# Ledger of designs, part 64: designed miniproteins, single chains, continued (3)

Each design is a single chain, and the fold is of that chain. pLDDT is the mean over its residues in the fold that is shown.

## One batch from the design tools (miniprotein)

Design m10205
Fold by ESMFold2-Fast:
Structure m10205 (fold): chain A 70 residues (1-70)
Amino acid sequence: MPTPEEIQEIAIEVYEEAEEKNWSDEEFKKKFIERLREAGVPDFTIENIESMDPKELREEAKKLKELKEE
């Protein structure tokens, strides 16, 4: 099962791809969930992320990237 840090890394990777490809917040959320499913994240965690607003989810991924870049 992916760790919280691995989930954060997936979020950052998908965020960077979304910026490069000009994806919407909705497409970002869809692709992020797709990556989490591929990584074997449990349904409960995926359902929690599905309940988040796409814009809010993208803003959180941006913050994670900024923290890593520091």
Scores: mean pLDDT 80

Design m10206
Fold by ESMFold2-Fast:
Structure m10206 (fold): chain A 72 residues (1-72)
Amino acid sequence: SLKEEIEKRYKELMNKAKEDVTELQKKGDELVKSATDPEKAEEIRKKLGDEAVQKQKEYMKEASDFYKKALE
């Protein structure tokens, strides 16, 4: 049914947002650990963290907008 397809797509978008945030956090941690310049590594880690949060918000908004549009 259309409802099941909508629910599946919503869950897929939410799961993708979670995975992308996890990957960006992991990359940030690896950069800090391997850094020759710890201060610069911290700046990069902060930027990656901010990007992860923004990307998660974008995917969550997309998922919510998709679900809302399908239900209206």
Scores: mean pLDDT 69

Design m10207
Fold by ESMFold2-Fast:
Structure m10207 (fold): chain A 71 residues (1-71)
Amino acid sequence: SPEKQALLDSMSSRVRSGYDKDANDKIKKVSDELLKKGSSLTTITNENNKIYTDGTNKYNDMTSNATNGLS
C-alpha cells in the first residue's frame, strides 16, 4: 500500500533526522574536546566516524522496531 509505505518512509526520515542531530552534537563536543587536548585531525576524523557508525546502527534498530510496532 502506497499509504503504508509513505508512513514508514516518514517515520524513518524523522528517526534518521533525530540521530543525525544527536550525532552532530556529539561530534561537535568530541571534536572541541580533542582539539583542546591537541589531538590530530586524523584522530578527530576517526572518532567522528565512530559516532556516525553508532548512530547508523541505532537508526537501523529503530527502523526495524518501527516496522514491527509503535516505536
Scores: mean pLDDT 67

Design m10208
Fold by ESMFold2-Fast:
Structure m10208 (fold): chain A 68 residues (1-68)
Amino acid sequence: MLSPEEAVKIAEEQFKSFGAKILSIEATEETVTVTFEIDGVVYKVVFSREKLSKDNFILAIESFEELK
């Protein structure tokens, strides 16, 4: 299992590779929540911290929503 700091770093690296503007990153014991903007649209994604890795980035997603 990744540390919270390592999980946040993986999320940051992936979103930077997509060209997304990160608005906030919140790490809890169980999840990493990223709010980001791309092309003027704001999204919120929640990752399982235990599942989050470079190889399982998409599979670690627990929820994904568009914030209007």
Scores: mean pLDDT 73

Design m10209
Fold by ESMFold2-Fast:
Structure m10209 (fold): chain A 76 residues (1-76)
Amino acid sequence: DLPPEALALGREGLEAKAAGDDEEAAELFGRAGRVEAEAAGFPPEAAELVSEAARAHALGDFERAERLGREALRLA
């Protein structure tokens, strides 16, 4: 399902989150989301929005994450 790189980044993000490093977790989840979107054939602009949505979600900003995710799907 997920590209191996995205799966590895997501796993590292979960480890960072478990360690209490929310900023590192957000960065890793953002990178994972970008790789996943690129593999799914999303254009660069949409992939960037998916990355930002994943980062926002990891930081607890669910409203921003949902808005960015919806915008990414509109551009895909």
Scores: mean pLDDT 84

Design m10210
Fold by ESMFold2-Fast:
Structure m10210 (fold): chain A 64 residues (1-64)
Amino acid sequence: VDEEKREQTAQKVGDLVRDGLVKAGVPEEEAQKIADQLTEAIKNGDREKVSELSQQVGLLIGAS
């Protein structure tokens, strides 16, 4: 697997999640914290944590 591609994907997902949460009314500090945790989980290949954080993000945006 291309590690550089995974890093780029993680960063893009994190940025989109942060922007989406802020647009949904989540405070920027909280949105950044969640985005950082999701980015870290993606970089580490932690599928369980990615699933958990994705559910949390969906709930906060109202898309769960």
Scores: mean pLDDT 77

Design m10211
Fold by ESMFold2-Fast:
Structure m10211 (fold): chain A 92 residues (1-92)
Amino acid sequence: AIAELEAKYKAAQALAEEYQRKIEEHQRKVEEAEKRFKAATAEGPDLGEKARLEYEKEKEENDRKIAEAQAQLQSAQTSALLYKAKIEELKK
């Protein structure tokens, strides 16, 4: 039924939007960590070195989560395109 495919398409789009938001959230966390690192570096070399290690740890964790979310986003987008194509085929 077309209605079932439309529901699956909307669900896939909502899932893609969720993963896009997660990517943006983790990107913001990396930017905030970089700002903290730069501020600490301006205060002195000892504080800058500690902040660098904290920044690298936060960046690695968030970069991993971004990569995972990007893979999920691609999967959701592919599913949405397949459902959209099936809907268009059934309407014609």
Scores: mean pLDDT 86

Design m10212
Fold by ESMFold2-Fast:
Structure m10212 (fold): chain A 87 residues (1-87)
Amino acid sequence: SMKEEIEEDVEAARENPEELRARLEEFKANMEAFKEKLAKAPKEMQEKALKAAELQLELLEGLIENAENREKLEKLIEEAYKKEKEL
């Protein structure tokens, strides 16, 4: 269930904040290659994929910033899942 996945993501973020930082840096490093590949796709696909990437970036930054606040982490992950579902 979505709730169980959110709880697992929250616990993972709290137990391994350094993994989130490493993941954020890797995501940023891979972003340029992603944009280059995406430039060859139809515009509608580019817009959806860029929006999904922006949501992932916002989530990773938010999780790192709020790693010690469980309530905030749960809310950030839940909101990210809702936004992803709307794409």
Scores: mean pLDDT 75

Design m10213
Fold by ESMFold2-Fast:
Structure m10213 (fold): chain A 84 residues (1-84)
Amino acid sequence: ETRTATAEGESVEEIARKLAEQLGVDYETALRAVEKAAMRAMAQSPDLNGTASAEAEDGDGRLRVEVEVKNGKPVKATATYERK
């Protein structure tokens, strides 16, 4: 089973909450993936816009998130959740 979602927001927490709600995954799992992806995007160039991805696993599957960052702020994420 594969589920996909896209969320826009003004913070890592807002984006993670929306993705968790849409995908039916735990908020902490979504938060970890979004935080990792946002940190990777920001680390590439502090003042540049960028996109990076990260993964997080729970007991049931794997969440892959791609986060878009503008001026050091996460603005959008697209996520895929694959069970087992």
Scores: mean pLDDT 81

Design m10214
Fold by ESMFold2-Fast:
Structure m10214 (fold): chain A 73 residues (1-73)
Amino acid sequence: SQKQQVLKQFYQQVLDLIRESSERAAASPDPESARRVMDETRKRIDELKKQAISQGVPESDVDKAVEQAVREV
């Protein structure tokens, strides 16, 4: 179904964002720069959540996907 495709795409995007942000934070020259990377990543995840919900994915499924992605990294 379209909703399953949206959720799968969302999960993969969140997983990739968390992985990339962890690498960028680790490569940051100072703790403040690392914090900025993490803050930007959080905002990007929030935007992806809104997009998935607008496409008909239940908020509870979106939240579970984020929780799972965090555990996978």
Scores: mean pLDDT 85

Design m10215
Fold by ESMFold2-Fast:
Structure m10215 (fold): chain A 67 residues (1-67)
Amino acid sequence: HMEEIPGLTPEQRALILEWYDRNRDKPFLTDEELDELAARTGLTREQVRDAIMHYRASRIRLEAEKK
């Protein structure tokens, strides 16, 4: 179970988790990656960054969910 992230829809969370899953060994976002993911989700860059930081803290749970 991951902590709730305020302001994210299930669809937005799924897109962010998809990015993190592809880049789990590179959890830092560049400005270009933030802009791209913000455009894909409809979130602000700050919201995307906060969500990724939150999932980094929940790495063990995230990895456990992934099969």
Scores: mean pLDDT 67

Design m10216
Fold by ESMFold2-Fast:
Structure m10216 (fold): chain A 80 residues (1-80)
Amino acid sequence: MKKKLEEDIKRGVRELTFAVYRSVFLKMGLEPAEAEKFAREITDAMEEIEEAKKNNDQKKLEEAQQRLKELLEQAEKLAA
């Protein structure tokens, strides 16, 4: 029962995060395909950060944070 509620919340947060970042990247001037790609990859990285925090996995947290930073830097370069 707990797992299903956590999965439902996780899915909802994931869908909302994707929609928000996709909209932001489109507003920044990214092409739709690029905006969707970066929004999806950033959503994945943010989900990994939350999972790592929940599990107290410092190594996984650092790896996910580094990936998020690299994705944001790539999106900014593409938009500017």
Scores: mean pLDDT 80

Design m10217
Fold by ESMFold2-Fast:
Structure m10217 (fold): chain A 70 residues (1-70)
Amino acid sequence: SASLQAQLKAKQQEMINLAREASQLEARRKAAEDAGDEKTKAELDKQIAAVKQRINDLSFEIGDLAKQIA
């Protein structure tokens, strides 16, 4: 259905955006590591974990929607 296809497209776009966010957070984590900023590194590790969890959730949701469209 058009509604399911729209939901799939929206979730795919969210996943692309989250993947870019994860890459930016990883770069910031490396900068904090190089600077010896353990507090900032720990805070970024938590943010990276949250983004990765959302990517995993979206991957499941995308798979489910794709099966419903087929």
Scores: mean pLDDT 89

Design m10218
Fold by ESMFold2-Fast:
Structure m10218 (fold): chain A 60 residues (1-60)
Amino acid sequence: MASAEEAEEAGRAGREAAREAGMSEDQVNKVGEGARQIALGLGAEAGIQLARREAEDYAA
């Protein structure tokens, strides 16, 4: 489990990955929040990795 600070860092990393992939602002926010929530349950690295996978799958 990640601390609140670590979860926020995972959320920011997720938002950056989604933004780089060209996702919309709404999708960037959803990916970031998803990364934060996964980080709270499974750890920051898991949240970041899931967000990056979503961003890579979106980027054609």
Scores: mean pLDDT 80

Design m10219
Fold by ESMFold2-Fast:
Structure m10219 (fold): chain A 101 residues (1-101)
Amino acid sequence: AAGETLSFELVPRTPSGGDGELVLTVTASPEAEVELRISRGGEVLASARVRGGTRTVVLRVANGEPLAVTLTALASGRVTLSLTVRENGEVVFEATVELEL
């Protein structure tokens, strides 16, 4: 519902133990509007607002370094969140979550 916030922690894991790349895509239905924020240690690294469309955020991540991900519903609807972690151009993790906000 509008005004609701989903928050979770993402801890990247890379097979080498080195740095990777997080590709996070948010897709909102035509009636939905959401705000995405990604933070590390209280610093906002990326933010995006999506209304009836798709936005992709690409962020360098360190193995084992926690990221706080916050998704705030500004208008109700269906939201799809897709997460991909890449290392040296190879996909090492992917997940998709469908939300009704």
Scores: mean pLDDT 80

Design m10220
Fold by ESMFold2-Fast:
Structure m10220 (fold): chain A 70 residues (1-70)
Amino acid sequence: SELDAKIAELNKKIEELQKKIEHYEREGVRAVLDGDYERLAELREHIKKLQEEIDKLKAEVDTLNAQRKA
């Protein structure tokens, strides 16, 4: 169904964004070890924006799942 396909697409996007967060978290560990607190702050802002995008996509998935149960 169209709803199932859209939910699958959104879940794939969420997974891709989660992988980007993991990458930035690893870079953040390096920044701490290097004493690069400016880079750490930039990475934290990138992670925050990605998390906000994931939260929006999860809310959309929840809305579509509610429509499927109707």
Scores: mean pLDDT 88

Design m10221
Fold by ESMFold2-Fast:
Structure m10221 (fold): chain A 97 residues (1-97)
Amino acid sequence: MLSEKEFERVAAILYTAAGIRYVAAQLALEGIDPSVSKEEAERELKFWQLVLDAFRAYEAGDYETAAKLFRQAAEMSPDPELAKLYRELADYLEKKA
């Protein structure tokens, strides 16, 4: 299980990555990256929006909502390592709720 210090470090890294990916998906949806289809860009935008909403809930002190949203992100993630990290964030927050 993550310690508080480990949680904060992992959360900071994942939040930064989610913000970068969300902007990239928006630019792809606007046609700036022609290698990404509109359908793919819309799926990525929805996914990273979910992750950012989870972090917003955490920042607001709503640990129950944040944990639920991180679990949804883990289920939707095609990357098993990323899915594992979101599950670890959810497990940590559920212990605080």
Scores: mean pLDDT 83

Design m10222
Fold by ESMFold2-Fast:
Order: C-alpha cells, then sequence, then structure tokens
Structure m10222 (fold): chain A 111 residues (1-111)
C-alpha cells in the first residue's frame, strides 16, 4: 500500500544515514530524501488515476486510498516527518489527484 511504502522508505532512510552523520546533518538528509520520495509517490498516484478508463474506477481508487490513509493517521506515527507525508498524500487524493493538485502539493513540499 501507499502507507506501507511511505513508512518503509522513511525507516530505510533513517537506518541508511544514522551510522555516518551527526544528528543535525542526518535530520536534514532524511527530511530532504523523504520529501523527494513523497513527491514521487504523488506522481505515481496521479499517473495511476490518469490511466484508469472510467470515472467510476477513478472514484473507487480515490475512496479506497482515502480510507487507507485516514486509518493510518488514526494510529500514532513513528515520526513527525512520516505524519506530514501521510497528510500531504491524503490532501492530494482528496483534491482529486489532478495535475493541478500535483503542482500545488509539489510547491508546498518545497516550501
Amino acid sequence: SVVEKLRERNKELQEEYEKNNTKETLERIIEEAAREYTIAMLEQIQAELAALPSEEEKKAYQERLIAELEEALKEPQDTELERRALELVLAFVRAGGTEEALAEKKAEAEA
């Protein structure tokens, strides 16, 4: 799932850099890499929605993903960064997962 992929990647990033970096350097590297990964996930979701042949299938995809993300956010998150990533993806899907919404969420992630 999208939730599982985001959680797994954030954990991998933390483990990868922990051994060779100061805490402050590590936090910056992890935040940047997690931001890039979240943007890549938004792009994948947009492409998947665009590839669906009917509005009914698009709606079903959105409703399923929204339910998954809302359930994930009811549980405590391991990091604030993971919570922000889940919230950003949820906001994107709720906005319809359009090309316009993708551009907006990329701009928000870069700020």
Scores: mean pLDDT 80

Design m10223
Fold by ESMFold2-Fast:
Parts: structure tokens; sequence; C-alpha cells
Structure m10223 (fold): chain A 63 residues (1-63)
């Protein structure tokens, strides 16, 4: 499913982050997964926006 693809990409990004920011990134990942669980009718475009926001957040934390 598209949800599983998003989760897989969150997991891949988490593997690439430094140990210093990993707890914050894990918290942000958990928040996205919780949102997707509570909103099963969210469309693929909205899921992709959440993933893009997560990517930007990781980049800012590592910069």
Amino acid sequence: SHVQKVIDELDQLLKEVSPAIRPQVERDRASIIDYLRKNPDVDESSMDLLLDGFRQRVQQLQA
C-alpha cells in the first residue's frame, strides 16, 4: 500500500540519521504513523506531503 511505502521511506531515512538526532527523528516518525492510523482516508498526495515535511525536518536537524 502507499501507507507502507511511506513507512518504509521513514524507516530508510531513520537509518541514515546521526545518533545525536535519532530520538527526535523516531518521535517525529511515530507522530506521522499515529496520524496515518487515525486518518485512514488520507489521500496519497497528503501522505507524500507528510513525507516531504519529515525529510525537510531531518535535513534541518542534521544541518
Scores: mean pLDDT 83

Design m10224
Fold by ESMFold2-Fast:
Structure m10224 (fold): chain A 82 residues (1-82)
Amino acid sequence: MEEIEELKEKVLELIRQILQKQVDAGIITPAQAQQQLQQAEQELQDYINSNKPEEVIETLRKGIENLEGALRNLDAALAGAS
């Protein structure tokens, strides 16, 4: 339970960081970012409640890797923008 909670918090923190960078870059509005974060929180909780703990842990760990990659790619794209 604690491991899944920590992984969930990490996923949501990465999503929040990506959304904040998109707001700061003028890609989306703060209201859109808040709606997307709320939807992601709900979808993650539904996934956790509907799947086996081992499968959830594996999926969330891969999700974190993918989100860290997405954040890195977003940072590179924003730094390279003319």
Scores: mean pLDDT 83

Design m10225
Fold by ESMFold2-Fast:
Structure m10225 (fold): chain A 85 residues (1-85)
Amino acid sequence: MEKIRKEAEEERRRVLEELERFEETGERLPMGLNGEFVEGRVPDVVRKLLPEIIKKAEENKELLTEEQKIQLEAAKEVLEWLEER
């Protein structure tokens, strides 16, 4: 139970770490929208990167925690909203 959760948390961190690495590597990705659309400035590039990020997070969704799933869901909604634009 707890050991399983901590293992899942470890995997979740891996996904987030990969996303963060993308930014440090020179690729700025809108990781963790924080439930907010980034600085209120949503560039078109975000619309393209979001699907990639969401897919990677979804692949590890099974290992993500409840909180992380909420963050992922928020990102998905933002992406959909942008497409509707």
Scores: mean pLDDT 55

Design m10226
Fold by ESMFold2-Fast:
Structure m10226 (fold): chain A 75 residues (1-75)
Amino acid sequence: ARQIVAGEVVPGDPLSEAVARAAELAREAAADPTMSVEEAYRRIKEALEGIPGISPAAAEQLAREAALAVERVKA
């Protein structure tokens, strides 16, 4: 299917997409008792680096914040 609106819409808001994706992955990681905080950080960072317009530094910061949230839930 071709998407005219969704595919082009919000090229200047990749940060909002990154925040939403980090929150989703953090929730999944927190629910998985076999996933370590370190593995959660790695997976979230890698996923965020795949978002166009996100710098490596921004991906790292968001992944770190998400991993801290996972750590608090697992404690």
Scores: mean pLDDT 73

Design m10227
Fold by ESMFold2-Fast:
Structure m10227 (fold): chain A 87 residues (1-87)
Amino acid sequence: SKEEKLKLLEEAREKLRARIKNPEALAIVEEMIERMKRLIEEGGSMEEVERVAKEGIMRLLAAGVPQEELDTVVGILRELFEKLDEV
């Protein structure tokens, strides 16, 4: 359901807040999650949600975020999308 998807995004946001130390990276992932939440609330496609996630990753790369933090974000997003496919 939409409510379950929104809960999964909020759980991903909390994981990102706990593990990402770089303030610029945190700002980028916060905006990314918020945009994904808005798309789900508006009934947007999962392809559009995935595009927002990909754009967020590209912004992290452009910001020069350490590889270890980038890998953490990618891992959390991968787990998120696996769970989104189940609900």
Scores: mean pLDDT 86

Design m10228
Fold by ESMFold2-Fast:
Structure m10228 (fold): chain A 117 residues (1-117)
Amino acid sequence: SPLEKALEIARKLFPDNEKIQELIEAIENNDLVKAGEIVEELIENLSEENEKELVVAITLVLLYLDSQGVDVSEIAEGLIEKVKDKLSEEHLKKLRELAELILNKDYEGLLKLLEEL
C-alpha cells in the first residue's frame, strides 16, 4: 500500500529519530490519538533543525487518515494554518505539495517527493 511504502521511506530518512519511530508505531497500531499527540508535540517544539521531521510527520498522519477513507481536506488546511508562520517557505511549500498529492490520490508522486526530502 502507499502508506506502507511511506512508512518505510520515513524510517530511512529518520533512522535514529525517536519521535518518527513512535509515530510509525502509532500508525501501525491504528492509534490515531497517539499519532495526533506526537504531531502536536512536534509543532510545539518546532525549530529550523526539525522542520523536515514535522513535514514528514504531518504527511504520514494525512496519508494514514486517507487510507482509512477520511476526507483529509479540512484536516490538511487546519494543520497547514497552525504551522504556516513557523515553517520556512521551502518546507511550507513541500508540505502543501505533499498534502495536495494526497488529496489528488497521486500516491506515486507523493512517494517520489518524500524520497527527495
Scores: mean pLDDT 88

Design m10229
Fold by ESMFold2-Fast:
Structure m10229 (fold): chain A 90 residues (1-90)
Amino acid sequence: PTKVDLIAGGMYSYMLGIFNGSGGVVRMGMGALINALTAAGLSDRLGEVRDEVERIARELREEQKQKGISATEVSERLAERSEELAREIV
């Protein structure tokens, strides 16, 4: 996996944890994100990345409530946004 793949995977896992309401999954996703950013030499950007990821998750949750988008669409959009952001910061 590339640095982009690892960071995107961490972002996706963290956002997915927020959506499923599992504290364990949220903690695992956060840990993966911290480890990926640290390995990439980007640990100083964790706060910015966390804020943006949480904003994306909240916006999509609001859209799910308003428009009733499917779980599949949520997962696909989280994956797409995770890859876009990972490419931007690497």
Scores: mean pLDDT 80

Design m10230
Fold by ESMFold2-Fast:
Structure m10230 (fold): chain A 83 residues (1-83)
Amino acid sequence: MDKETREKVVELMAEALARGRVLTEEDVEKVLNDGVPLEEVSRPMTPEERAELERLAAEAERKLKEPLTPEQQELVELVLRLR
């Protein structure tokens, strides 16, 4: 993908999420390549989906704050040594 196309994909996904709409990567690509209207492809997020998204975000934040397991620490150190 071109850098400009990639930027537009990210912006569309961010806009859809900000407007409380759900889009798959394939749907976003159809909007950009085939010119399908975002409103037709995207669907409004249900309260349950929004709650699940918030829960997933909280879980990801918890994982960042929680102490890593010995196996996860070894993986992180390995990645850091490679950089």
Scores: mean pLDDT 65

Design m10231
Fold by ESMFold2-Fast:
Order: C-alpha cells, then sequence, then structure tokens
Structure m10231 (fold): chain A 104 residues (1-104)
C-alpha cells in the first residue's frame, strides 16, 4: 500500500538519523546498521542505504587518515559526499513516488 511505503520511507529516514548519531560514538556499529537496512529493503531504498553505508565507511577512514594523509582523507570525504547525495536523491524519489500513490 502507498501509505505503508510512505511510512517505510519515514521510518528509514529516522533510522538514518539514529545511525548518524551512533556514528559519532561507534562508527562500526553505525555502518553495520546501515548495511542491515540496505539488506532488509529492496529497490531504491535498499540501494540508497548501501550507498550510505559505503559513504559512512569512507568518512570513518577519512577521520583515521586526517593527520597522516590529509590528501587521501579529503578524497575519501569527497567520495562520501557524492555517495550521500546519490543516496538522498534515491530516497527523495522513493518518497515522492509513495506520496503520489497515496494521493491517488
Amino acid sequence: AAAARLAEVDALMEAWDAAGALFETDPEAAIARLRELAAAHSGGLGRAFALLAEAAELERRARELAESDPALAAAYRARATALTQEALDLIVAERERAERALAA
């Protein structure tokens, strides 16, 4: 149902916010949670969370390299930003599809 899909998108956005908060204290647990969300969902949402998990892993590595290899850290952050934007575009598209279906 369209309402169920919209609720799924909203619940996943809340889960992503929670994973972001978890990343500041336990980045490995946050990345594992994003991978679980990617595996639990199909289509654009599953793809989006797979990209967010990859972006989180790159940001974690960038933080580790910030002092020893700042150029590589910057490259990893740039890629993480691009993957996060791709994931957001997929989530927005899925939310818009669910909202249109709910309105019909």
Scores: mean pLDDT 84

Design m10232
Fold by ESMFold2-Fast:
Structure m10232 (fold): chain A 63 residues (1-63)
Amino acid sequence: MVDISSEEEARKIREEAKRTGKKPKGIRVLVDDFFSGGSGLAINYAKELAKEFGIPIEDIIRV
């Protein structure tokens, strides 16, 4: 399980997966409802990682 709150975290997750060959088994998006654009950006990065790692988009957890 990996937590995503920013593009920078998503980038680090991609790099680590490429380096180790290990794909995360689940994705969690850390959503801050105080920012009208923030959650939309974070969920987009989570969806791209889910597609890359073969995780169903429906399995992305929002917290």
Scores: mean pLDDT 71

Design m10233
Fold by ESMFold2-Fast:
Structure m10233 (fold): chain A 60 residues (1-60)
Amino acid sequence: MKIYGASLTVLPGETPEQRRARLEAGIAAAEEMIANPGVSEDEKENYRVFLERARAELAA
C-alpha cells in the first residue's frame, strides 16, 4: 500500500528509528485523507487498512 509515499515496505538502509518516524508521518497523512470529503470511499478504505497495519507495527 502507498499513501503519500508512506509504505509498509522496508526500505534498504532504513534504521528502526527512521522507519518509526516514517510510519508516524504516514499515519498522520492517512488520518487527514480519511477526514477529507474529496477522497473516495475506496481510497479511504485503503488508508484505513494502512492505519490498522501501521499502528499494529508501532505497537509491537
Scores: mean pLDDT 73

Design m10234
Fold by ESMFold2-Fast:
Structure m10234 (fold): chain A 63 residues (1-63)
Amino acid sequence: MKLSAEEGEELYKKYFSPVFGEKKDDLGITGKEMLDYLENGPSPVAKSLSEEQRKAIAEYFAS
């Protein structure tokens, strides 16, 4: 089931905002760059998420 960008925002705030900060705009990255980080980056948290959850976070960043 495809998750929405709103679900991606909640997932970002729960798992990544303690590390990267509350505002996605402060990171200055695109949704595609975030998806690459979540799928191929070194984050153990990102690897614990489903593919749908990673795509939802990327859609939030693409907003």
Scores: mean pLDDT 76

Design m10235
Fold by ESMFold2-Fast:
Structure m10235 (fold): chain A 88 residues (1-88)
Amino acid sequence: MWLELLEEGTALVVKGAKENDVELAVKGAEIARKGIELMVEEGQGLPEMLEMFEKVDKALELAKQGKLEEAAKLMEDMLKEVLKRTYE
C-alpha cells in the first residue's frame, strides 16, 4: 500500500515534468508524501524517514516553482533508495 503510493506519486511527478504539467507534478508529490506517512503509521519506517519527508517537501516546493525536471529527479533518486531496502 505505502510503496504503491510512493511509486504512483513519483510516476506522476515524472509525467508532469515530461508534459510541463505543474498541477500533475504537485499531485504526484502529495501522493508520495501520503505514502511516507502511511509507512510510518504501519511501523515499516526506514532509518531515513526524516530525510524522505524533507526530500518530498523539497520536490513539492520545486514543482510549485515550475522546476519540474529537478522535482522529478529528486523523487526518482529517493524512490531508488527505498526500493533497495524493500521486500518485494
Scores: mean pLDDT 79

Design m10236
Fold by ESMFold2-Fast:
Structure m10236 (fold): chain A 80 residues (1-80)
Amino acid sequence: SKEIDELKKRFDELYEEVASKLSEEEREELNKILLDAIEGKLSTEDALKKVREIMKKAGVPEEKIEEFLEVLRKILELIE
């Protein structure tokens, strides 16, 4: 749908911004959390908590973390 396509585009843009601040190891950990959430192995709430934790460790600004988590929440809620 158009809504999902627009959210995915915004997610991809935000991912590029935050990934530039992550190490390779932190990026791999983030990608695993995202995959587990998409596959239904993590609840939306647990996925958002884990993503917040890794981004805070990586020094991502809190405003950018909140923006990323808002978009991720919307995506995960639409695919449930």
Scores: mean pLDDT 84

Design m10237
Fold by ESMFold2-Fast:
Structure m10237 (fold): chain A 101 residues (1-101)
Amino acid sequence: DWGKMSFDEVMQYLELKLTKENENEIIGPDYLPKVIEKLKELGYNPEDLTGLQLKSLALAILFEEETGYKISDEEYLEILNSEDPSIPLKELFERYKKTFP
């Protein structure tokens, strides 16, 4: 139950799924094409982004897929443009948790 998980538990779970427990991969091969597609939809060139920005976007995409919670383009842009992507990701998670009674 996602609504009962802490932010740290959610992030750990998503990171394990994203990397497939491969220490040499920031983003697993299943998610990199989805990240690139989302970046193009948002008007970004993937080559202009840091590995942290790409990973944070991939985590947000995976969160949307796993929960069904819809993330707006504006929320994706906030994650990409943040100096600390964990802050907008945590705010997104807290908004999602407020959908539970």
Scores: mean pLDDT 71

Design m10238
Fold by ESMFold2-Fast:
Structure m10238 (fold): chain A 92 residues (1-92)
Amino acid sequence: AASKAASRADIDAVVEAWNIGSDVARKDELRRLLEEKHPVAPVVAVAALLSSNAEELLAGLSREVLEELIETLSKDPSSLNKELIELLEKIL
């Protein structure tokens, strides 16, 4: 089931931080959101796919976090989720 708990403001804040912040700061924030199982984590992953450094950013995450994200995304079949799963599987 798709989580609608993440607001547009939360999404925009994460994307803005990603585009302007340092790579280290962006990786730490994404890792924190994913490891905390925050409702915005799947949306941050979507934002990652749309960035020029999505693969590099996601490569910083632990294997357990990547595997859990793949499992979560695979429960909602969409073209965007499929592209995210393929990217995450490439990083694993």
Scores: mean pLDDT 56

Design m10239
Fold by ESMFold2-Fast:
Structure m10239 (fold): chain A 93 residues (1-93)
Amino acid sequence: ENLKKARETRQKAAELIYEAFKEAGLEDVGEKYRDKALNGSFGEAGKAIAEAIKLLRELAETSPNAEWYKQKADELLKLLNDFAKYVAEYKKS
């Protein structure tokens, strides 16, 4: 169950990363971080999501659509926290 939830959460994070960076005109960056979040180890996915959050917050400081990027970074942070929780619970079971 926790493994399934971890997989579903990383998929949602990967999709959000791609859409947010595509909106910023940074589709290549979005694809790179989406692929890292979607594929590879759980540790690699978590690192990719965390780095994407940092980059979205940097975009918020320079964009006329600052509030949208802040909202996407906050949504992604929630997904990262849920992902970390499900991975930790899976490892305990």
Scores: mean pLDDT 83

